# Designs tried in a protein design run: designed miniproteins, single chains, continued (2). Part 29

Each design is a single chain, and the fold is of that chain. pLDDT is the mean over its residues in the fold that is shown.

## One batch from the design tools (miniprotein)

Design m5044
Fold by ESMFold2-Fast:
Structure m5044 (fold): chain A 70 residues (1-70)
Amino acid sequence: DDGLEALEKELKKAKELGKEHPVWAEVAKKLEEALEALKTGTAEEAEEKAAEAAAARADAAEKIAAEKAA
């Protein structure tokens, strides 16, 4: 359950942030895909989708930081 709990927690945070920052709405979408893969997909699919969600989170954080720095 650790993986499911972690993804659900991150999805909730991303959805909250996505209301104010559109880049986080994309992160929420990737986290939903990762969560679905973890529930119904193979371990390989879950790992791939989790990596995509992590990359989207990193990209969103960089974009927000760049906007604040500019």
Scores: mean pLDDT 76

Design m5045
Fold by ESMFold2-Fast:
Structure m5045 (fold): chain A 65 residues (1-65)
Amino acid sequence: SSVDRARRYAESNPDSAVAWRALGAALFAAGRYKEAAEYYEKALELRPDDEHARRNLAEAREKAG
């Protein structure tokens, strides 16, 4: 699945904000909003100025409750 592919990429590149953001996006597309938010937060820890990750995190949190 896209989630499995993104997770493998992130685990192979744990210092890549792009990799964790991609995992968040794959989880969001799968409707797994709480988990998506966790990985968007991880991406922002590595790259705090990522506006795209910030907006996606806000949406994931809204959909998660």
Scores: mean pLDDT 88

Design m5046
Fold by ESMFold2-Fast:
Structure m5046 (fold): chain A 64 residues (1-64)
Amino acid sequence: SVRVTSVEEALEAARELGYPVLVRITHKGKVYEFVATDEKALRAELQPVFDGLPEAEISLSRFE
């Protein structure tokens, strides 16, 4: 999996991995996972996380 620190890094990583991508968000011992089928879905979900949860760890992997 690839760690990302911005929406732009996430979009670049997803493009290299190929959609759909599994996104894992870890914050203060809580884990949230979702599958992004395209760039629009990925941007819409991650923008509020990067804006609102600065300590969140975000990783992407190819969903198989």
Scores: mean pLDDT 82

Design m5047
Fold by ESMFold2-Fast:
Structure m5047 (fold): chain A 91 residues (1-91)
Amino acid sequence: RTVVLTDPIVQEAVDRLAAELGISRAQAEQYVVAAFRKFPSHDRATGKSYVSPLSENERKAAEALLEAAEATEGTEHIADHVRYALEESEK
């Protein structure tokens, strides 16, 4: 599912990525948004479950999203979606 920047999981992922890369939250937010735009259900209503290749920082953003979702109870569906997108992006 498409998420918004005010989603707590997205904000947690932004915080994690900023800490991991030593960058500002604004820069981390840009990478998280870019990664989401490449996920099959983000901006593409007609997406055929194909994930565009992720850059290194976009992949790290997706990994931060997965960690945030796995750490948050009741967001298993988000964790599964991000995990699937990461696996598909490697093809």
Scores: mean pLDDT 66

Design m5048
Fold by ESMFold2-Fast:
Structure m5048 (fold): chain A 71 residues (1-71)
Amino acid sequence: AKVYKAGDLTVTVDGDKVVVNYKGESTTLGKVSENTFVGRLAGKAVTLTIDEKAKTVSGTWGGKPVTLKLE
């Protein structure tokens, strides 16, 4: 599995299974397109897009932009 991280925010990608975690709270995101996954974490809407070439995951959490890097 690939792990993307930005501080305490972590996204784990294993095929089509995408799990977002923040400080011990986690949720599995649903696939809505080839590289875009949606869900809710800590009561806030999450929309994330995986860019394998850039080795990043970017999108929004609660309307705020987030960017994670592969580490």
Scores: mean pLDDT 85

Design m5049
Fold by ESMFold2-Fast:
Structure m5049 (fold): chain A 93 residues (1-93)
Amino acid sequence: SEEEAKKLADEVVKILETIARQSGNEEALKLVKESKEKIYEAFLNYKPTSPYDTPLSRAIALVLEAVAAMSGLPGYKPEDVVKLIKEAIESLK
């Protein structure tokens, strides 16, 4: 439903803003804030294309990878945060 999509988008945006703020990555925080409306619109216009591989599931995976990168986990580059966030938004299209 539209309400469920909005709630999920709000939770994702809050997580991204919190992690970006804690990481001190000003570019990531700016992008999250600037992309907030686009993230909401993407979730609102979400239409499942497959029961086993949806744009939403791919977006969630990319968001989690971005969070891991921002947290400085081994195997992730903080510089890739911006790219991962953009790819997450794109995958909702």
Scores: mean pLDDT 63

Design m5051
Fold by ESMFold2-Fast:
Structure m5051 (fold): chain A 64 residues (1-64)
Amino acid sequence: MRYKVFIPRELIDKPYLLPGDVVTIGSAKLEVEKVLMANGEGFVVEVRLLSGEIPDEVEVLEEL
């Protein structure tokens, strides 16, 4: 499944996310397909859920 999400910066150990990056947050493995915004608060990205479930700390903005 694909989603547009907001990921708080504290959940990501990298200064940047790039298309093709796979991030693990809790039980969720998310493939970054597109980075729409990045700032001091976090990232707005389009992701594919590879496994697990999206945790409450990640805000689902839109189902794609």
Scores: mean pLDDT 84

Design m5052
Fold by ESMFold2-Fast:
Structure m5052 (fold): chain A 65 residues (1-65)
Amino acid sequence: KDLTKAAENALKAAEEATDAASARAALHGSQVILEEAKKAGDEEAVKLAEKAIEAARRQLESSGY
């Protein structure tokens, strides 16, 4: 439950990122959550963390990095 909530928060942070620094922070946090979710076998958290990573990458592209 906590990992799923953390992944949801990471996804929201990635979607709301307005600059490269915020997007990189969201990407890093999402990668850490993905690793922990895989260790825990939490499929819901894994899927949400993957979405957060994708969103953070899109924000980095939009900021020219």
Scores: mean pLDDT 80

Design m5053
Fold by ESMFold2-Fast:
Structure m5053 (fold): chain A 87 residues (1-87)
Amino acid sequence: MAGHGTVIGASAPRLVPGAVLTVKLDNGETVTIRVTGAFVGDGGTGVATGTAIGGAVPVGTHVGVGVPGSRGEVAVGARVAVSVAPA
């Protein structure tokens, strides 16, 4: 499943391994994601890999987080794409 959402919480200003993001999806649900892989992207839109640790998706679900920008920086209010893969 793929969706878009807004960051409502971030434990770090960048998508680095160990960072925790809380994203409110456009359907009103909330997902908490722990980043497990480094941000990959430059000059445009990049992605970080993560694992769901709470919210509307089961714990342990693989999640991709796509953000616009070249440095993987995230702030509260940022729009992100969330892609969920089966475990």
Scores: mean pLDDT 67

Design m5054
Fold by ESMFold2-Fast:
Structure m5054 (fold): chain A 72 residues (1-72)
Amino acid sequence: SREELLKELKKTIGELLDLIGELIELEKELEKAKEEGDEEKVEELEEEKKKLEEELKKLREEIKELEEELKI
């Protein structure tokens, strides 16, 4: 139903916002690690950032599909 699709859209957008919050925190940690010259920590955080960006892409695609089904 349209109502169930709207509920799923709301949930998925919430998950996207949470993931953006994680990226903001990770960017702050990455900048700090770069300032401290911790190359190993920078590499670790950049790999984590890449994984979060891939999850963001997936959630954006899911949102787009839900919006297309809802015709909004």
Scores: mean pLDDT 86

Design m5055
Fold by ESMFold2-Fast:
Structure m5055 (fold): chain A 115 residues (1-115)
Amino acid sequence: MVVVTVSGGGTVAEGGSLRLTAKVSGGTPLAFVWSAQAPGKASQLIGSIGSSGKTFLSPRFAGRATISMDLANNTAYLDLSNLKAEDTAVYYPTALVLDGDLPAGVTGEGAEVTV
């Protein structure tokens, strides 16, 4: 059974920074996707990283977010900087893992961030 755990949420002052950590157990991730959902709003894509290390960042977060991974530890990081009140949301990692011969997405429990 594949499990994704998240840590590093909390309350941050406007202009501050934090790191969110997603760790996968029970499988090897091929890619990670980060998204955020503010109360009463639709989910927003932050970005993704593949096993090659190539990243995509949403234009809204470009320059304020960095996605990285440590494949030896089945871990992905989302570094957020210059946070604004509108960045208050629950942040979700989704890991793409192999489930038999098919890729499957496993979403971790969200990390709450309040700015």
Scores: mean pLDDT 82

Design m5056
Fold by ESMFold2-Fast:
Structure m5056 (fold): chain A 84 residues (1-84)
Amino acid sequence: SARRQELLERLRRIIEGEETLSLAEQRELLQEVIRLFDKDGDGYLDPEELKEFLEELARVLGAPSVEEARLRFLQFVSDLARGR
């Protein structure tokens, strides 16, 4: 969907350092991305939803593998949780 592509492209720009957002804006974007892939609405991604998210993120990042996209995403989440 257009919204899915938009949110993933924004996430890519933040991860790659092309866009600067406040911590609050970064957290809001992350929550929007999770909601977009969370079909059950329980706040968690099941294995299939997580796979779909990481595959699409890998394509948007131009990552050589889903594992590379996962590592970049985990680094972003870790930085966000630490407040930098």
Scores: mean pLDDT 79

Design m5058
Fold by ESMFold2-Fast:
Structure m5058 (fold): chain A 63 residues (1-63)
Amino acid sequence: SLVEELNELARKAREYYEKGDYETALKYYKEALKVAEQLSGVVGKVAVHDLTKAIKEVEEKLK
């Protein structure tokens, strides 16, 4: 399901973030965001909001 794919991609992004691999974490968060954008309703809106915040945090680490 799209929800399971989203959760797996977000989990991988967090794993790479914990390792300090911010470039790979950013790649997985962006892939998760694309999946979240395919979800309708409140679940999709919440996921997009949370992933957008995570992407911003990772991008700040890369500056």
Scores: mean pLDDT 85

Design m5059
Fold by ESMFold2-Fast:
Parts: sequence; structure tokens; C-alpha cells
Structure m5059 (fold): chain A 88 residues (1-88)
Amino acid sequence: MKVTVLKAEKGEFLGKPYLFILVEVDGPLTDEQIDRLIEKLKEELNAEEVDVLFRYRKADGSAFLLLRIKGENIDPEKAIEIVKEELS
């Protein structure tokens, strides 16, 4: 599956760091793929929380996914790599 990271942006809320990642995939996303991605991001990034903020499926079968990753010292490039590997 072809994976495009459209945006990766660091932010802070109430003194806690977040990373937001917006992803487009050229095929349908399954709940199993999303669950595996969340587990992998938590494990490899030592993230406190990984949340799906929205999920949108296009008529052509492609999908958008917005992730919020909470944790100290989250490397955006490493997070992008994990997303691409797990969804490809």
C-alpha cells in the first residue's frame, strides 16, 4: 500500500509534548492495521498515548488517518518511518 505523510507537527498542551501525524494511504485501512500501528508506535517510541483523532475513507478506497502521539522525546522522523513500514 502506498503511504504518504501529509503533515507531521509537534505541539504542546498543558506542558506535555504531542506529535500530530496526518497520513494518506492509497487503499482501505482495516481496524487490525490501525491497532498494530498504535501498538508499534507505543512500543518503539515509548509513547504515553497514541490516539486516532480522525479516520476518513474516500470513495476511491483511499483513506486519511490523523494520529496524536503523546510522549517526551518523540522523534518525528522515527514516527514517520514506523507509520510507513506498518501501513505499507
Scores: mean pLDDT 81

Design m5062
Fold by ESMFold2-Fast:
Structure m5062 (fold): chain A 79 residues (1-79)
Amino acid sequence: MHVEKARKALLEGDYEKAREYAEEALKEDPKNVEALRLLASAYAGLGDYEKAIEYLEKALELDPNDEESRRSLEFLKAL
């Protein structure tokens, strides 16, 4: 499962693999809020905060009540 592989890669600090797996999950389901959050986390780990913010905003567009995405977005915008 691509979402699970992305999560594991993030825990291992492999941000490039996490990005690849999260992108694969989004290709299968473009409305997968968890995959959008994982992709944002991967981009943040890679230092691409602009893309991380973009994907978190997309996650909140699909699920406005996603507190995890909202908190991550607030943190990144404060940088």
Scores: mean pLDDT 84

Design m5063
Fold by ESMFold2-Fast:
Structure m5063 (fold): chain A 90 residues (1-90)
Amino acid sequence: SKEEVLEEVKELLEVAKESLEKALELEAEGDRLGAEIWRAMALMSLSVAKLIAEKAGLEEVAEKLQEAADAASRSLEEGIKKIEELLEEL
């Protein structure tokens, strides 16, 4: 159902958020490699969520997931904010 798809997307958004928060912690500790690995994990979770949304015909959700991925690629903090905004809308 659409509700089950949205729950899967939300779970992947939570994983992406936690991964970006972990990346921020590692960046603050000077672990740049660890930060980039956790950023990549967040981007993978967002990519999977986008694929699920697209397959379910949730085009607006898929577009917002891409916006979150683009933000996370530029800034860990901006990525977290976009994910939080999307979680509140879903």
Scores: mean pLDDT 91

Design m5064
Fold by ESMFold2-Fast:
Order: C-alpha cells, then sequence, then structure tokens
Structure m5064 (fold): chain A 70 residues (1-70)
C-alpha cells in the first residue's frame, strides 16, 4: 500500500537522523498520514525529537506524500 511505502521510507530517514526508537515504533504503528503528522508534532512538543529532526522529517514526509498522492 502507499501508506506502507511512505512509512518504510520515513522510518529509514528517521533512523538516519537519530530519531528515538519510541517515535520510530509509533510511525510503524500509524494507520494514516494524519496519524504520522500527529506523532511527529507530539514528539517535538514532548522533546523526544529536536526542531531540526522535526523539520527534516516533515519536509521528507511532505515530499513523499506528494509523490505517492496521499
Amino acid sequence: SKIEKLKKELVEKAKKLGVPDSVIDAIKAAKSADEITRILIRALLDGEISEEQFKELAKFFAELAKKLQL
């Protein structure tokens, strides 16, 4: 599915950026693009990821979502 492809590529990017396993596991469990967006915002607000990690992931996610027509 498109969402599974997005999640796999986003997880690889997150690992490369040093994102915690707790956030990576949440992304893997997500059922929609909206849920992934909420996970990333929550991780930033709770201090689990840095602002730089958030910006890089958000940009990559937006580009992937556009490519996959999500």
Scores: mean pLDDT 86

Design m5065
Fold by ESMFold2-Fast:
Structure m5065 (fold): chain A 58 residues (1-58)
Amino acid sequence: SQQQQLQQQIEDLKRQTSKEALKLQEEMEEKGESQDAIDLKIDELARETGRQIAALRA
């Protein structure tokens, strides 16, 4: 069903976002970025994923 497909897409997006957030944190830590800068970038990623999920539900 379309609802099962939608739920799977949302779960896949959440999994990918978690992986990207972890990678982003590790890369920025290696660059010597501040925790504030890391948090800002992770929040930006989370907002982007939220927009994609909202679009899928529309």
Scores: mean pLDDT 84

Design m5066
Fold by ESMFold2-Fast:
Structure m5066 (fold): chain A 65 residues (1-65)
Amino acid sequence: TKDDEWAEELAKKLVNAKSEEEKHNIIAEFSRRYAAELAPVHDRDTVAARLTKIVTKALEIAEEK
């Protein structure tokens, strides 16, 4: 799915992060881009719910490594 693709992209960036602060910056930047792209076609609650699932999945993938 498209959200799976977003999660994989975020996970790849998180795996390359050198510190917790860098991970936070990556997540913050990703969240802004995702929200900006989906806001024109999805309601706020849908965007928030999907973003939460994507970030959670990306963190799980990155931690598995």
Scores: mean pLDDT 79

Design m5067
Fold by ESMFold2-Fast:
Structure m5067 (fold): chain A 81 residues (1-81)
Amino acid sequence: VSEEKLEDEINVGLARMMLGVAKIAAKNAKKEDLPEIIKEIDKYIETVEKYLKEAKDEESKKELKEIIEELKKLKEKLEKE
């Protein structure tokens, strides 16, 4: 296993964790907390997009793209509330 592959695997794991945290926060949020949660999701999107730009492994790139799409959809849903 190369350092690059290990880094990609770690970053995918971190991205999945961020998505999980965002989904839990969104589910349990009170109306007054929505703007703060939306800002946190924006930070997660930025972080995962950085992981995607740095990724070397094609499978990892695919997973990171899917996570970004899910985060963006979650943000759009919260913005409608």
Scores: mean pLDDT 84

Design m5068
Fold by ESMFold2-Fast:
Structure m5068 (fold): chain A 66 residues (1-66)
Amino acid sequence: PQSVLDKLNNFIKENNLTVPVIARVSLDDLELLKASGYSEEEILKMIAQRLLDFGVITEEQMKKLI
């Protein structure tokens, strides 16, 4: 779960993104998803889709994250 959070935080920093509090993901959220049977790749894709749905990132930025 930490590796997913690190990838996400690095991506946010590199793309100078502002993420609304409601769309932010904690380490605890990531651990819960992993415990529910999702892989780290699946979790990252779910987060990327959520950021896209909230208008935080573009489709092109999502492709760079995944």
Scores: mean pLDDT 76

Design m5069
Fold by ESMFold2-Fast:
Structure m5069 (fold): chain A 61 residues (1-61)
Amino acid sequence: SMDEVLAKVKELLDEVIADPSKRFEKDKEFAELLSTLSEEQRMRVVDEWQAYAEEVQRQRE
């Protein structure tokens, strides 16, 4: 489901935030995940990723 995909995307982002040294590894996992999605699902994942990243940035201020 789309909710499961979004949950995995947030998990990958949280792992990078917790350990920035894993960024390259997690970027590869994210790219692989995107390659399995339809164009519409991919666009939604990007939108949700941006929204989540902005929220995390606000919380760090």
Scores: mean pLDDT 74

Design m5070
Fold by ESMFold2-Fast:
Structure m5070 (fold): chain A 69 residues (1-69)
Amino acid sequence: RRATRAELDAARARLAAHLVAETGLPEAVAQQFADWELREAAENPGDLAPLARRLGVSVATLRRLLGLL
């Protein structure tokens, strides 16, 4: 199954929602941190398993989503 831009946008929104819940940051700031974290993972992949688990996707799906960045 191919990753779509909509799936990437949904994953970013989920990460931002988690950041709002965990930190109390404004939604706009949480969205900036979510985008930064996904871009960092794309540029320096390292171990993607923790981020994939946090987003509720497989590592393979996350790699495809990061390829859209």
Scores: mean pLDDT 75

Design m5071
Fold by ESMFold2-Fast:
Structure m5071 (fold): chain A 55 residues (1-55)
Amino acid sequence: AQEEVNKLVEQAGEYFKNKDYLKASQLLRQAAKLSSDPEHSQALLERAEELEKLA
């Protein structure tokens, strides 16, 4: 649901601030799977892939 997606994105942001890029990327991938909007899901996956490269 949308609330779960928003919560995962917020948690990913906190891990990103702590330089835990791997955990942040995992949460973004989970949010993408729960998102019903293909455009939003794609954007979350691209962000997760970018963070994974920084880990």
Scores: mean pLDDT 82

Design m5072
Fold by ESMFold2-Fast:
Structure m5072 (fold): chain A 65 residues (1-65)
Amino acid sequence: MEELRRQGEELREQGEKAFEQGDYRTAVQLYTQAAQLYRQSGDEEGAEEAQKLADQAAEKYNQQT
C-alpha cells in the first residue's frame, strides 16, 4: 500500500507542474489519478485533497480563453 501512496504523490507532483505551466487539462487528469491511488492506499485525506486540486484545475480549464 505504501507504493500506491507513493505513486499518488508522484502523480500529484506531476499535476502541480502541469497546473503551473497552465496545462489545466493534464492537471485534472493527473490529480484525479492521484486521488484514486490515495484512496486505494487508505489515505482518505490525500485523496480528498487531490480531488479538490482536480476540481480547481477543472475550473481553471473551463475558464481558460
Scores: mean pLDDT 83

Design m5073
Fold by ESMFold2-Fast:
Structure m5073 (fold): chain A 60 residues (1-60)
Amino acid sequence: SKAEKVEAAIEATRIALELVAQGKSPDEAVKAAREALRKKGYSEEQVEFGVEQARENLGV
């Protein structure tokens, strides 16, 4: 659903920002966020949407 895509985007961005704060590059952080969303059971469509939004928010 649209709501689940928004939830995935918020979570992916939060995870990516936390990893960048810990010293990961934006690309590494986004890759880790993708893995985390898959592990949490988000669909592939929700994962791709969330990762795309995280990349935009990180400027990559």
Scores: mean pLDDT 84

Design m5074
Fold by ESMFold2-Fast:
Structure m5074 (fold): chain A 59 residues (1-59)
Amino acid sequence: MDWYDLLSPLEREVYRLDLAGKSLAEIAEELGISVATVSRRLRAADAKLFAAQAAGLVP
């Protein structure tokens, strides 16, 4: 799973919590970071997923 390996540890945690249905505010509170940081990391993870899909690394 090359795409998942491209995520930083923080991006993996943010992505995992987003998949669990948590809001940006809930993720920020749980991880002890700002909502702006959560949003930035989630957008970075989405960009990496998009690039991986374009490269054929994910189904």
Scores: mean pLDDT 76

Design m5075
Fold by ESMFold2-Fast:
Structure m5075 (fold): chain A 108 residues (1-108)
Amino acid sequence: GIFLALNEIKDILLKNLPVEEAIDRISEALGITREEAVELLKYAVELFKKAIEMLKNGEEPKTPFEGVVVKMIKDIMKEKNITYEELEQKLDEISRELDGLLAKLRAE
């Protein structure tokens, strides 16, 4: 589940994939609710933010999983030619959009 969510965040960042389409893709692929898909994508955003903080502090990944997330961040930054601050801003925008969509789903 989590690797699919990380790749969907990557596609949002690199391919301008709409956030709502990423939610639908995760929901369909995993057989989970749209609310659960939003929560999983929010968790993926949090993992990317933690990886950026590690890189900014010069820390090395402590697990193979952390190494994969750090590599994805480095690949995204190289492909988009953006700074840590610009990437954090884009992740914050995705997180805010996910929060708004989650609120709408919970109001239904």
Scores: mean pLDDT 86

Design m5076
Fold by ESMFold2-Fast:
Structure m5076 (fold): chain A 64 residues (1-64)
Amino acid sequence: NAALEEGLKHLLAGARAYQDGDYKTAAEHFRKAAESFRQAGHEDIARVAEKMADEAEKKLKEKE
């Protein structure tokens, strides 16, 4: 399933950005991962990716 593969690609890119402290890029990739996982019919995994995006966005606000 191309959508599942795309979701995994974005999830990995988001995780790498998060590790580098690039929380904005991490949040963007995690949001795209969630969208792709939903298109693949994996709602539970999509919700996990959304939570990761929310956590990355929280990190951005904590730097203020």
Scores: mean pLDDT 84

Design m5077
Fold by ESMFold2-Fast:
Structure m5077 (fold): chain A 104 residues (1-104)
Amino acid sequence: PELVKKYGGSDEEATLERIKELVDRLIELAEKAGVSPDTLERIRKLAEEILKLFPKATKEQRDEVYGLLRGGVILAEKYVQNGDAEKVERVLLSTLEAAVALLK
């Protein structure tokens, strides 16, 4: 926590624009991994719900969601590189469902 103010504490770090960039990247990774059309639709619906809920969230909820989505992008990128579409699907759904739960 010595760097909490640098990468976990400012409102500028968890903006709606940055969250939109992260959810757009997660959708791009799903498409690139070749996840099923039904799974891609679920991912898009979860992303829409996150963007709808995010402006009403507390700063703590926004910071947690930002960290969660950022971690999900990193892990999904690794699985896309490894050609593991099933793990990409699991990571994306788990990450987005957890983000929605944090914002409720």
Scores: mean pLDDT 79

Design m5078
Fold by ESMFold2-Fast:
Structure m5078 (fold): chain A 65 residues (1-65)
Amino acid sequence: SEAERAAEAARRAAEEGDYAGAATASWQLKKHGLGDPELAEKGVAAAQATKDAEAAARYAELAAR
């Protein structure tokens, strides 16, 4: 689904230290996930996953390299 694709894109971008890409993918989830109850639920879960503070902290250190 679009939400699953965007969640995976955000996750991969975060792993690579690309926070701009992660933010863009999260925005696509918000924009397109809210119209469908099932997609909205997946979109919210994916956005919460991409806002994982521990992962964000680890990737911030990687981005400084």
Scores: mean pLDDT 53

Design m5079
Fold by ESMFold2-Fast:
Structure m5079 (fold): chain A 76 residues (1-76)
Amino acid sequence: SIAEGSLSEEELKEQAEELKEKALKAIEEGNLSKAASYAAALGILAAEADMAGHKEAAEYARKKLKEVLEKMKEYE
């Protein structure tokens, strides 16, 4: 475990998936600003996971971020 109270790799992956789902819902609602906030949170999660040595979770979060950004471009 890295740092006191740090999320496990599984918890980080679950959080990334939740953020993606929330971002996609925001896009469907036409709230691109809210979707961008969730995309930013995914980017931060990926960076923090990578710094913590949770490479698999970091790659997972980056994949979810890419999916959100690609979907947002369809609505620009």
Scores: mean pLDDT 81

Design m5080
Fold by ESMFold2-Fast:
Formats: sequence, structure tokens, C-alpha cells
Structure m5080 (fold): chain A 64 residues (1-64)
Amino acid sequence: SVERLIREAVELARQAGRAAAAGDAETAERLLRRAQEVIDSLPDEEARRRAEEAAEEAAARAVR
């Protein structure tokens, strides 16, 4: 489902933010690429925008 994919992208972005906070830039980049792949697989532009916004918030919050 679209909701499942959005949740997956958010979780990948959150993990990327944590990796970045830990100084693991390579893992952070890999996870962000995975999150973007999930977002790109979403069937409509509205879902993609929602996933992008939620993923960015999750990544930013995880770096604190």
C-alpha cells in the first residue's frame, strides 16, 4: 500500500539521520538512496511529496 511505502521511506530516512549523527556518512548516503528509491516507486505525485516531506523531517529530527 501507499501508506506502507511512505512508512518505509520515513524509517530509512530516520536510520540515515542516525547514521549521519554517528559519523557514518557512507551508511547515511546508502540509506538515503534507498529512501529515494521507495519514494520514486510511489504511484502518484501527492504520495511522493508527502513521503519526501515526512522523510526529510524524520532525518532532520534523528540528527539531534
Scores: mean pLDDT 84

